# Designed miniproteins, single chains: the designs that were tried, part 25

Each design is a single chain, and the fold is of that chain. pLDDT is the mean over its residues in the fold that is shown.

## One batch from the design tools (miniprotein)

Design m853
Fold by ESMFold2-Fast:
Structure m853 (fold): chain A 84 residues (1-84)
Amino acid sequence: AALVAQAVEAALAGNEEEAQRLDEQAAAELEAALRAGDYARVAALLEAARPALLAYAASLGLEADARAGLDAQIARARALAAAA
């Protein structure tokens, strides 16, 4: 599910209500994976969201910091999955 990509698209289109709904669903999906200790799923969700999150960050002038932070989070989730 490209929930983060859909949320970013809705936000950029000015559809704040739909963006909020999709963002809540994406957050719930990530939280469920974290609570389950499913770090492989956490990494996959972050990797799937990465293009949309970076596009949104670029629209705010924050792409470089967002890229560094997101890549670090993905690497950490992957390392936790590999250590299991």
Scores: mean pLDDT 75

Design m854
Fold by ESMFold2-Fast:
Structure m854 (fold): chain A 100 residues (1-100)
Amino acid sequence: KEELKKKQLEAIENQVEQLREALERNLDPEEREELLAEVEEAAKKSIEAIEKGEGYGMAPNIHVVKAAELLREDPENPENREKAREHVRKAEEMVDRVAK
């Protein structure tokens, strides 16, 4: 159970890293969309598992989904990018607090 929690937190950390890549790197639009779609789907599946009692980290997964949705909606919009960065930061802070 402890190891399952650690693996789920590591998955969120990996998703946060991928979202930061989309925000900070000049990615090809197709590559960015593919990365964001994978992150959003992975986080949504995690949320579904948590709702069924099979997972941990509902709040950080919700922030990951929101960040991915904002970046997919309009990746060039500065306001969307700023809001996405805030969601990524909140998810990262939540994971850090739980992991320690």
Scores: mean pLDDT 78

Design m855
Fold by ESMFold2-Fast:
Structure m855 (fold): chain A 87 residues (1-87)
Amino acid sequence: EEEEKNKLLEKMEFMIRQLTLLIDEFSKIDKELAEKLRKRVESFKEEFEKLKGGSVDQLKDKLKEMLKLGQEILKEYQKKKEEAEAK
């Protein structure tokens, strides 16, 4: 359990960092949407500290939520980037 929990926490930390970097890139194209997305990622960071005392199932559910958010951000980033390139 502890080993599995530590692996999930490592994955969540990695995802938080990746989402932050993606939002920083997104802010170069659309600052307002990037700010809204950044607030959502900050909520995950706050929950991450609380989840250190949580169960493996709680960590798995939260990681799934973060993966979905990452996919949504990537889709919006691609859309906005294409719009910016089209001028």
Scores: mean pLDDT 77

Design m856
Fold by ESMFold2-Fast:
Structure m856 (fold): chain A 97 residues (1-97)
Amino acid sequence: GPVVGEAKATGSALGAGTLEVEVENPSGQDVAVVGTTDGDAGGAGAAAGAAVPAGAKGTFPAGVGGATGTVTVRAYVGPFDPAAPSGTAATGTVTRV
């Protein structure tokens, strides 16, 4: 079957309605990670992301509208191409506490 990248996401509050999302990639493959917020118009929110190499961690800021929002994180196998992210490896959620 296709190789699926894995990512673990955690969040820390940066204030001003921003959550810093830390993603750990324990897989042997490079992944592109994209986070979207819940609570924005259309439910998509602002897309933010990072390239996370194999065995590495990456961080990116995600807006949560000043509330205790949820960020949905998706990981794609391969190098990050912001014009055309391809495939889907793993999905997780990070909630501000």
Scores: mean pLDDT 54

Design m857
Fold by ESMFold2-Fast:
Structure m857 (fold): chain A 95 residues (1-95)
Amino acid sequence: SLEERRERLRRLAEEERFLEAEIEAIRISAKVLGVPEELLEEIIARLEAGVPFREMQREYAANHPPELARKLQYVILEGEAARRTVEVIREELER
């Protein structure tokens, strides 16, 4: 539910687990969109290695068929959005 997701993001913010928030959002969106497991594992490994979202977006757009490239773009954007959401929640907790 939306309430369970909100509570999870709040907990991740309290614990400053920003990378985990990115990875969870990517896993959820990849499953919804039917991204192959091999590509999901690659995206997660690259995030853990510190590869920027914009670099991954450029490479996946260039190297995959348009339908798959669109799915990969959305998955990466969901990870970035989750990161920003957790950062905003963290800032609110410090006020």
Scores: mean pLDDT 84

Design m858
Fold by ESMFold2-Fast:
Structure m858 (fold): chain A 56 residues (1-56)
Amino acid sequence: SSLDEQVQLGLKIREMLEQGYGAEDFEKLGKETGDKELLTIGKVIANGRKDSAANR
C-alpha cells in the first residue's frame, strides 16, 4: 500500500474540514471523482453521527 497516498488523502480531508465541509460533501466528491475512499470516509462520518444520535 502507498503511505504517500494515505498522507495526501489526510491532508486533503483536513483542508476540506477547515473550510467547513462535512460528511455529505466528502460523499458527493467521492461520487463525482469515483474515489471509493472518499465515499467510505463520508459514510463513516455519517454513521458516527447516527450512532451518537441513537445513543442520546
Scores: mean pLDDT 67

Design m859
Fold by ESMFold2-Fast:
Structure m859 (fold): chain A 77 residues (1-77)
Amino acid sequence: MSFEEALEKIRELALAGDEEGALKVLREYLEENTLTPEQILELEIELGIIKLKGAVEKREEQIRVAERLERLLRELT
C-alpha cells in the first residue's frame, strides 16, 4: 500500500481505539518500506493530533493507541 493509504488506515483505527489493528498496519508497512524523515514527521503530527483529541474528548483508549504507535514508530525507525 502507499504511505498515504497506510497513514489513513492507522488514523481511522487509532481514532476507533483499535490498538491491535493500528499496530498491525504500521508493522506491516514498516516491514516493506523505510519511512523518510518527512513521513515520520507526518505520522508523529497525526498521532499528536489523535492524543490531543483523546484528551479533549476524554477517550483514554485513543490516547493509549496513539502512544503505542509513537513507541513502535520510534523503535522501528
Scores: mean pLDDT 81

Design m860
Fold by ESMFold2-Fast:
Parts: sequence; structure tokens; C-alpha cells
Structure m860 (fold): chain A 90 residues (1-90)
Amino acid sequence: LLEELRRLAEEGALKAENMERAVRLLLEAGLDPERARELLLEAGVPELAALAVALAVELALTGDEAALDPELIAEAERLLREERERRAAA
């Protein structure tokens, strides 16, 4: 698992296809979102990509978007958008 995440990080952690594959690997391993994020960071995945993948794992694990706080989801998406815009502006 860690070795596969490491390879995804080397191939480009922010590529959508690599993020989707990481989500599937983490779900198959039965990891919670926080542990998934820690493992991604250990594998060398950038913080932004690690957060995005961890959020996707959380959504998949709940199986019900209504069970998640819409305000927290919106806040997380806002922070991800701001981080992306900040990096694009720099």
C-alpha cells in the first residue's frame, strides 16, 4: 500500500486519475480518512492532494452525503480552492 501510494506521488499526485486510484487503494485497505491522510503524507503526496484524497475517502466510507455536515464540506472545498488559487497567483 505505502509503496503504491509512493509511486502515485512520483507520477503526479494532483492528477485526477492518480487521486482516484489512491482513494480506491485506501478504501480497500480499510483506513479511516485521518490515517489515510497520514499515510499519503508519509508517501510524499503533497498536502493539498492528501487532503483531497482523504475527503474523498470520507465520502465513500459514509456512503451517504447527507450524513456529512454540508457546511464542513463547503468549508473544506473553499480552503482547497483558495489554496489552489494562491499557488496559481504566486
Scores: mean pLDDT 68

Design m861
Fold by ESMFold2-Fast:
Structure m861 (fold): chain A 81 residues (1-81)
Amino acid sequence: SAVEERMLEELRKGLRQLGLSEEDVEAAVALFREGLAAGLSPAEIAARLEAYLESVVSDPARLSAAKNVVRILAQEYAERL
């Protein structure tokens, strides 16, 4: 849907702004898209993306900021339910 594509673009924009590689950005977007398609809860999608981010982001401040981007988008998804 147009709303889902907007959320995925906001995820891309937020993670790019934090200096993640295009490969890591698109991997995170793919995980979010897969979670949406599978009907996973906002909490389950957030947990999967946070686990991925923990594996690729070594700087604690950048990791915290990236997790915040994910949490905001998971909240937007929850508001749509």
Scores: mean pLDDT 86

Design m862
Fold by ESMFold2-Fast:
Structure m862 (fold): chain A 115 residues (1-115)
Amino acid sequence: MPKGLQESVEYLRSQGLSEDKILTALALALQTVVMEVSAEDFLENIEELIKTTEQLEEVANTVARYIKENREKFESKLSELKVEHIKPIAEFLKKFPDFKLEEDLRAFLREFFGL
């Protein structure tokens, strides 16, 4: 596991996030790395789209599916993931109640991130 990914997982666990929120934070942060945008700029765009837990769940599942469909592209960027990409996304996710990813996408993200 890359050092930045390991530190990111440890940070998210220390913040008391549920497993599905941890996987979502990693997926969203990795999307910002692949897009070459800051987490803050990414959140500015998605905060207008995500007003409810149901909308967050839909976006989380959509991003997870996109990573699954483009696995090689995202896998090549895992080593670039750092805690600074995670922190703003973790703070955003804390604003919502716990939610669940689709079972197949949760299983995929666990395997993909080595959890």
Scores: mean pLDDT 86

Design m863
Fold by ESMFold2-Fast:
Structure m863 (fold): chain A 94 residues (1-94)
Amino acid sequence: SAMDEKQRQTLETLEALIEEAKKKGPEALAFAVRLTRWELEEIYREYGRIEEDVLERALALLRRVLAESTDPRTRAEAQAAIDWLEALRAEQAA
């Protein structure tokens, strides 16, 4: 659907943003993680849900950031986003 396609396009843009931010340093990566959460919150506001494939892919993206980053701020931003998405996934599955 158009909604599903727009959500996937947004996530693809965020994945590219995270990969570019990794090359620029921890401050850029922390900002990109925060922006990723903000954009996913906007998807939830606009559509009332995040599609399951988009949600799983976003979680995988943020878990990779958490696993690969040693920067405390980037890790905190990634963990907060993961916690929010896992809570949302549980709520949407109920």
Scores: mean pLDDT 88

Design m864
Fold by ESMFold2-Fast:
Structure m864 (fold): chain A 63 residues (1-63)
Amino acid sequence: SMQEELAERTAKSLEAALLAAGASKEEAIRVANQVRELILQGKVDEAQRLGVQAYLAAAERAA
């Protein structure tokens, strides 16, 4: 479905972004999985907020 495609694409992109920002592989996978599940549940705003917060936290620590 379109929602499943969106969830997978978003999770994959977020995992890559978190790794690039210096997050561990385990953390990147965990957060990406949580975002995917939120999108599949229709909680797109919550998924976006979680993804942004995780990315900013990783980038801030790496700086």
Scores: mean pLDDT 86

Design m865
Fold by ESMFold2-Fast:
Structure m865 (fold): chain A 123 residues (1-123)
Amino acid sequence: WLDELSEETRKALKEVAERLKQRGYSDEEIEKALEEVLKLFDKDGDGKDEIEATFKTFDKDGDGTLDLEELRELMKSLGYDLSDIELEVLMYRADRDGDGTIDFVELLYLLAEMVLQPLFTPL
């Protein structure tokens, strides 16, 4: 399933998988979570790599990161109706730099964590 993805998306997913493995998740749990993340971006089920294009669409200033408002719009587009507090908690968990933004890898990690620990579910 990785052969249809861009090199940048594959590298990001590899880093996310390594981070989840360090958290004690099994390879089976990680693979399932990443497949569910891919499905969030492939609404038609046609196997096209739309993840990077979707990220770039919501990265309105083109700096390679999402702020809180850009993250809110992206999450809403994926079917998540999150409160401001829930979004702030997710950013805090994903934002390793503490700068109030998340990069592409941190976004994919956040989405995978939501699949593995469903405290926040699509409406």
Scores: mean pLDDT 70

Design m866
Fold by ESMFold2-Fast:
Structure m866 (fold): chain A 71 residues (1-71)
Amino acid sequence: AERTDRFAELARKVGELAKQARASGNTEAADKAIELMEEALRAYVDDGDWETAERLFEEAIKVAEDAIKAA
């Protein structure tokens, strides 16, 4: 349950940051962040690989944050 709740929180955070990146004019980075989030969720749900999921969520957050900073 804890991993599922954590990843739900991370997915919400990525979604929020992607919206901000898109609003700043960086649609490509927003799309990349969402893509990485989807890969993270597949790694966890389909493969049970929470380590890969966590890494991909971290990468998604970084991509979106870097895009917001660069705007």
Scores: mean pLDDT 82

Design m867
Fold by ESMFold2-Fast:
Structure m867 (fold): chain A 95 residues (1-95)
Amino acid sequence: SPEEIRAQVEREIADLRAYRAWLDKEMEEVLKKLSPEEKARFEAKWAQWHARVDELLAKARASKDPLEQLRIVIEAGAILTLMTIYLVSLKKKLE
């Protein structure tokens, strides 16, 4: 039902926010090992993804179409996956 999809979308948004908070903590530890110039560059890229995820989650909440809400939430999740790959790649370079 539309109500069940809305409840699912709200749970997904909460899960995505919690996962991003965890990624932020992991990224903070990685950034401590970088030069000031490298840190600024990687912080800028991370901030760009943050802004895009926030924009998508706001659009999902503003939408009156439950299927559009779900599609947008999936897109936000895809960006968090890219952030995860980026974080893992940075950690591997610091080995």
Scores: mean pLDDT 87

Design m868
Fold by ESMFold2-Fast:
Structure m868 (fold): chain A 63 residues (1-63)
Amino acid sequence: LTPTQRKILKTLLENGSLSVAELAAALNLSAATVSKNLNSLIAKGLVSKSGSLYSLTNKGIAS
């Protein structure tokens, strides 16, 4: 995992479910950067998307 991906996982662990905009604000990143990293994390099975919200999978929690 990249440092940015680890920060996203930690932020989701601490807050539960967050939107791209909430993650961008929390991490001081652009929405585009957050979205690209979330796509990678979904492909890895670490994050799931429901509507506009993103949350950790069981595998993501264990990471």
Scores: mean pLDDT 84

Design m869
Fold by ESMFold2-Fast:
Structure m869 (fold): chain A 95 residues (1-95)
Amino acid sequence: MDARDREVVERAREALEAGDLETVEELIEELEKEGRYELALTIESGLAAYLYKQTGDVDLVIQKAEDILKKAVELGLLDEKQVKEAQEAIEETRK
């Protein structure tokens, strides 16, 4: 992982710990505009985990995971095995 990528991830983590969801959403949008979709999805995954910890809302986490998976597939970031494993993990979370 590049040092710059670590800095962006740490910035998102600090914003999440502060409850500053607006800053996290702005970072995701900025990375998407720059074409840095893989890093944007990484931060989006962290946001989903944070929301689960705060709310305990499994349905919200499932929706976020499905959105992230759909974006990753559309961007070609996941192979067929990774897609299947992610779908199975989402199904297990529903049970």
Scores: mean pLDDT 74

Design m870
Fold by ESMFold2-Fast:
Structure m870 (fold): chain A 73 residues (1-73)
Amino acid sequence: MSPEQQVENALAAAVQAVMAEAEAAGETDIEKILERLDKEIEKLKKEHPEQAEYIEELGERIKTLIRQHLAAK
């Protein structure tokens, strides 16, 4: 796998984990969910510094999508 694919897979797993934790806890505050995701993004950037800019851009796009999906319901 390319380095980009590796960080994409890791970020997807982090998003799934954060969303599952939020559902299990009954957390409906979008900003709290995004704060938890920001911590995972920062961790991933530290683990993959060569891809830090890509992770940041991808993370911002994912946060925007989460806001849109949660606001639609």
Scores: mean pLDDT 79

Design m871
Fold by ESMFold2-Fast:
Structure m871 (fold): chain A 56 residues (1-56)
Amino acid sequence: MTLEQLVNVALGLIIEEGLEKATPERIAQVTGASLEEMEKALKRAKEILDAWKAAA
């Protein structure tokens, strides 16, 4: 799975469950990816969400 695909899954979980519940462990359970990859994807997803909030 590419980083972009992992970021999209992370974004979906953050939107559905909230930032505080979208942990690397939770996302790894959904995607089957490593915790290291999920930490990178989650960090990128948070950056994208912050950009969306700035644009709203």
Scores: mean pLDDT 75

Design m872
Fold by ESMFold2-Fast:
Structure m872 (fold): chain A 96 residues (1-96)
Amino acid sequence: MELIRQDAERVKANFPELKAQIEKELDELEARIDAGDVSARHELAVLSTAIMVLLSADIYTLELAGDTEGAQEAKSFLEEVKKRFDELDARATAVA
């Protein structure tokens, strides 16, 4: 139980920084896609897989710790990120 609690507290403490970093990386990829950088599509595919795995693990940790509010916040962010990935992949496909 203690290890799960510690991991959940770590996830909560780091979530604002993680969210900001993900948003920054997506903003940078969007700028590259808009500039016609065909390599950005491959980077987007790799990043989308990594972020989906990471956020899913964080959500699971929060749920196991009983942090329903934190889990819902992370789920909402995952939905926003997934939608943005789909939008950027569509734009990259149109350019490439």
Scores: mean pLDDT 82

Design m873
Fold by ESMFold2-Fast:
Structure m873 (fold): chain A 73 residues (1-73)
Amino acid sequence: MKKATFYGPAADAFAEAVREVLPGVEVTATRKDVKISPEKLKNLEEAARNGARAAAPLIEKNDHVTFTYEVKE
């Protein structure tokens, strides 16, 4: 089955976007509560939405697609 995993504060946005463009794909989102500036959060949101659309053909072509967004060094 096609699966996509997103880890980070924008995980919910990624899951929603993937679900919208690829109904039937199972998306796992793990939210990590970290201290993030508003500007950084906006960047993550945009990245999540664009990443979902860009990853759509990748997810359909492969059974394993994992996106881990590391926040906080």
Scores: mean pLDDT 66

Design m874
Fold by ESMFold2-Fast:
Structure m874 (fold): chain A 99 residues (1-99)
Amino acid sequence: SVADRIRAMMDELEADIDTLSAAELIAKLDALVGHVHLLVHVAKLENPEKSQELNALLDQFNELAIQFKKALEAGDLASARATMDQMRAVMDQILALVQ
């Protein structure tokens, strides 16, 4: 499913955090963000009643993605890991809502 792909992309990003460059991690992050945006867009079209909650969660996810990118660019892996945990929690809420 699309949800399983998004989970796999997040798992890969977490696994790769210590081994890939900041630029490679940011490229993987951008791909993940794109897939989450597409999932939310389709979910809002299929279930318009969920739009307000999905938009709020997507806004939170986007803010965390920006923070994660900034941490990677700064070489702050401790902050990057903490932000990644928060991103996963918001992502899991989005995935639960779109089922």
Scores: mean pLDDT 90

Design m875
Fold by ESMFold2-Fast:
Structure m875 (fold): chain A 81 residues (1-81)
Amino acid sequence: SEMEELRKKLKEKAEEVLAEEKEILETLSDEEKKEVIKLLEEEKERLEKALKEAKTEEEKLIAEAMLEIIDELIEYIKSLL
């Protein structure tokens, strides 16, 4: 199904993005890391609203996948501080 294919693509893309972003985050200063956390927390709030307002299964899957990436990045940065 289209939804099953989308889920698989989102998972594969999320794994790629997480690996690349984690490498970049490791190069940042503590102050830069704290600023990135603030920006990610703001993006998380926007994505939570988008998820609640989503009218299609596709929109929900995309918002959920993006939210999972943001949550993992926030936790990862916090682990480096």
Scores: mean pLDDT 85

Design m876
Fold by ESMFold2-Fast:
Structure m876 (fold): chain A 78 residues (1-78)
Amino acid sequence: HMTLEEMAREMYKALVDKDFDRLEKILREAGEKYGIPQEELDRFLAELRKAIEAGDFDRAVAILRRYTQRLREAAAAK
């Protein structure tokens, strides 16, 4: 099983490689694993898609960093 840090690296790699199907898959798997509510996960995915469609790589990276921080917070809430 991937660690949170491995998932974060794989999400970034998928974004750089423009493999958006893999990126979405990893976001969903991480969200399910760490108990992110479906509505919140769907909002992150929608924001990420908008950034990608706009060609705004800096925004897409910022969204992934915010999502990774949210996953860390969820993992710490035991």
Scores: mean pLDDT 84

Design m877
Fold by ESMFold2-Fast:
Formats: C-alpha cells, sequence, structure tokens
Structure m877 (fold): chain A 65 residues (1-65)
C-alpha cells in the first residue's frame, strides 16, 4: 500500500485539520502508514485531484494495482 495509488471506497469526513475529507472514487497516493492511539491504522496520503495531503483510515482505501 505504501507508495501505491489507492481508490477511496466510501465517503470519509475529516474530524481534524490533519485528516482528509474523501469521496468514494477519489484517487490518493499512500505515502506512509501509522497507527493512532486507538489502534486505528491511518494512511498519510495525497489526493491526486487536489494535491491535498493528510491522514485517512486504511479501511476506506483500496489499492488500484
Amino acid sequence: MVGQTAVVTEDYTASTATELTLKAGDKVVVLALSTDSTGTTLATATVLATGQQGLAPVSYLEVVS
């Protein structure tokens, strides 16, 4: 997943300024993976259409390759 293009599988609304608001069908490049304090795996990603960078839950992403 890291270094790959992924498609957003369902809508996600950012709850913090560091998170991405995503729509199903958006394409992102996954730059890094991390785990938050709640055990949720987050992807640091760049949205290809907008260039916006931030965090999104990995469960909302599907690798395109």
Scores: mean pLDDT 77

Design m878
Fold by ESMFold2-Fast:
Structure m878 (fold): chain A 70 residues (1-70)
Amino acid sequence: MAERELALAVGEELGLPREKAEEILRRYASEEGRRELAERARAAGFDLSEAQVRAMNPAGIVSLAHALSQ
């Protein structure tokens, strides 16, 4: 899908190999994964609600997961 291809391209732009960007999408694209990502973002001091993370497109998920790993 176009959204997934964009997410992989964003990951590459951020210095992530395609395989790692795909791993992030697998982990956090599910409902449970989105909740986990929202909790990690909150713990890191991001002002993001679970609803906002659930509404993120795949590119946003890859970008957020990368930011949390920095």
Scores: mean pLDDT 78

Design m879
Fold by ESMFold2-Fast:
Structure m879 (fold): chain A 76 residues (1-76)
Amino acid sequence: GKKLLEDAIKALKESKDEASQYVGKALELRINGEEEEKIEEYIEKAAKERAKALNIDDLEVVKEGIETLIEKWLEE
């Protein structure tokens, strides 16, 4: 429900993990109906931080994972 999504966004934004902070911001922008280009900017930032933290070279795979996670959060 909406409360669980809002609580999740808050937890992500308050995380010490920069990738999680960017995912939280992307989710917030998405639920507020912000422009896709702005949402994509934060997804890109989240993917770069996650790829760096996990030492993953394939940025597109990480981006797809984050986009899938965001869509799943929005369907709950």
Scores: mean pLDDT 79

Design m880
Fold by ESMFold2-Fast:
Structure m880 (fold): chain A 81 residues (1-81)
Amino acid sequence: SLEENFKEDVRKLIKENEEAFESTLDGLGELIEYAIKNKNQKLLEKLLEQLEIMLEVAKEEGASESLIKKIEELIEKIKKN
């Protein structure tokens, strides 16, 4: 499934290149701000779904506490809107 493929891609990125994954989260942060400014509810809902999957995979893979916190902060930013 597309969700299973996404989980696998996220898992691989966290394991092989955590720095690139952190950069991806920075880009998602900018996209969240764009979606908020443009009142794009559909995009915010999709980003929330993706971030929740990313958080689950990061916890499963034992990612750094700083990385987990960064994902949680992005999720909270969407939920406050």
Scores: mean pLDDT 87

Design m881
Fold by ESMFold2-Fast:
Structure m881 (fold): chain A 71 residues (1-71)
Amino acid sequence: SEEEQIDAQVEQVRKVMRHVAETEGVEAMLETSKRMTRHLEGRIKDPQLREKFVKRMEEITQEIVEEYKKS
């Protein structure tokens, strides 16, 4: 389903964002998160699924920020 594809895509993006945070820093990760969110949300036709996707991206971004603020 589209929802399952979105779930898989979000987990792949999480891995990319963690890698960017580790190699380029949190500021670079935040810019990557914004760009990836905008690019991917534009491909989701269902407005409810798009809203859920954006919310999940915000949650993942915040989790990674918190991980790297404590180090």
Scores: mean pLDDT 81

Design m882
Fold by ESMFold2-Fast:
Structure m882 (fold): chain A 61 residues (1-61)
Amino acid sequence: GHAEKAAEAAKKAAEEGDPVAAASAAYQMGLHGDREKGLRGVEAGKAGDAKAAAEYAVEAA
């Protein structure tokens, strides 16, 4: 569904080295799923860790 597509986009952002896009995806997933995981993804993205941000986005979905 929509959550799966957003998680896929987050993984792609991590592969491209885009922590801002990965953090945005984590925040969006947190709004509709696990808010705590979404917020951790935003923090990882702010630290420049696109991979961790994307992993949290997938967990939040």
Scores: mean pLDDT 77

Design m883
Fold by ESMFold2-Fast:
Structure m883 (fold): chain A 89 residues (1-89)
Amino acid sequence: EAPSPEEAYEGAYKAAALAVIKLALEGVPVEEAKERVIKEAEEAAKRALEEGLLSEEQAEAAIRGAREGAEEAAKLVEELGAEEAYKKL
């Protein structure tokens, strides 16, 4: 039922990457989009941990996934533009 740490990482990575690209498509600067997505993911994971919805290991994996996914998406947007980055996901 609860995601494994690996599943939490992968899910957060994919979700954060998509969120950054969608914000960039809406005209948000990529650096701001990245910062916003990472902050929201960290806050959500910390709340889920406090509420007992995630273990500490799962929360840490989700935060790591979100950071790495957002960073990779930001890099793709900078290299290819938001439209082409979206097609790569």
Scores: mean pLDDT 83

Design m884
Fold by ESMFold2-Fast:
Structure m884 (fold): chain A 88 residues (1-88)
Amino acid sequence: MEEDREKFIEKVRELLKKKGYTDEQIDEAIRLIENFLYAHPEVTKEDLEEFLKRLEELMKKSDPKKTNAIDLVREALKEVEERVRKRL
């Protein structure tokens, strides 16, 4: 679990860097993700893979100068959170 989550965090960091976000903005976005994962230990590998796909789609549609990394990550996390809640 922990190893999979660390690899997931690294992929998120790479995607945000490719989009043009600064290291500071990326670190803030990563902290948001880590806090979410701490609150939701039931999140699976498949949920993380779906998050990555959603984040990539959101990034394709967004301007990094107008949309903060935190806002993109927050939108992707909302979808994962709703899916987790519906399974409860």
Scores: mean pLDDT 80

Design m885
Fold by ESMFold2-Fast:
Structure m885 (fold): chain A 68 residues (1-68)
Amino acid sequence: QKKVVFFGFALSSAVSAVRSHFGGTDENAPNPVFDLKSVEEYEQKTAYYESKGYIVVDITEQKFLDRL
């Protein structure tokens, strides 16, 4: 099975919905979901999970990135 990690930037409703569907919120979950706090944290976690063979799915609104 493909390993998938989900990222959200303080998106409580979107993160909650993904968590309820996939069940996981930590690194040991089959499809972990993270509520990220910064672009730097996003970059670090993306590199980490891609190095472990995960497919990264960003559920963050584009507007968050435009605020840089």
Scores: mean pLDDT 59

Design m886
Fold by ESMFold2-Fast:
Structure m886 (fold): chain A 73 residues (1-73)
Amino acid sequence: MARVLPTQTVEAKSFEEALEKARELAEQVARQHTGDEPLALPVELLVDGKPAGIAVYLITPDGSVELASLTRL
């Protein structure tokens, strides 16, 4: 069972840029994670201040980051 982290928000000028920022956040969380529990990181994607999507990353205890789901709005 993964522990769900508080939703983070990224803002960008394009959907692709927002996804890159979201992945960078997930990789930063993975580098700082010292527990033995998997984490789920939801990231709200804003493009020009408008909701464009929600990405959920799965972070495992070994530091791997995987995109678990992506919803485009």
Scores: mean pLDDT 82

Design m887
Fold by ESMFold2-Fast:
Structure m887 (fold): chain A 62 residues (1-62)
Amino acid sequence: LSPEVREQIVRTAARAGGLDYEEMLAEVEGKSPREVAAILNDRTPLQLLLEGDELVGFYFPP
């Protein structure tokens, strides 16, 4: 994940989950795309889809 894409995803997820953006960004720093997806899927309504270590999509469940 590029830093810009990571920041955009974290910002969107934090806003949707009502969480602090800076805290979420710090928690995912240095982590693989798979680890980032696991954290965000657990803590926010945003669901990230991975193919191996590549981010292929995301959605908000109903």
Scores: mean pLDDT 72

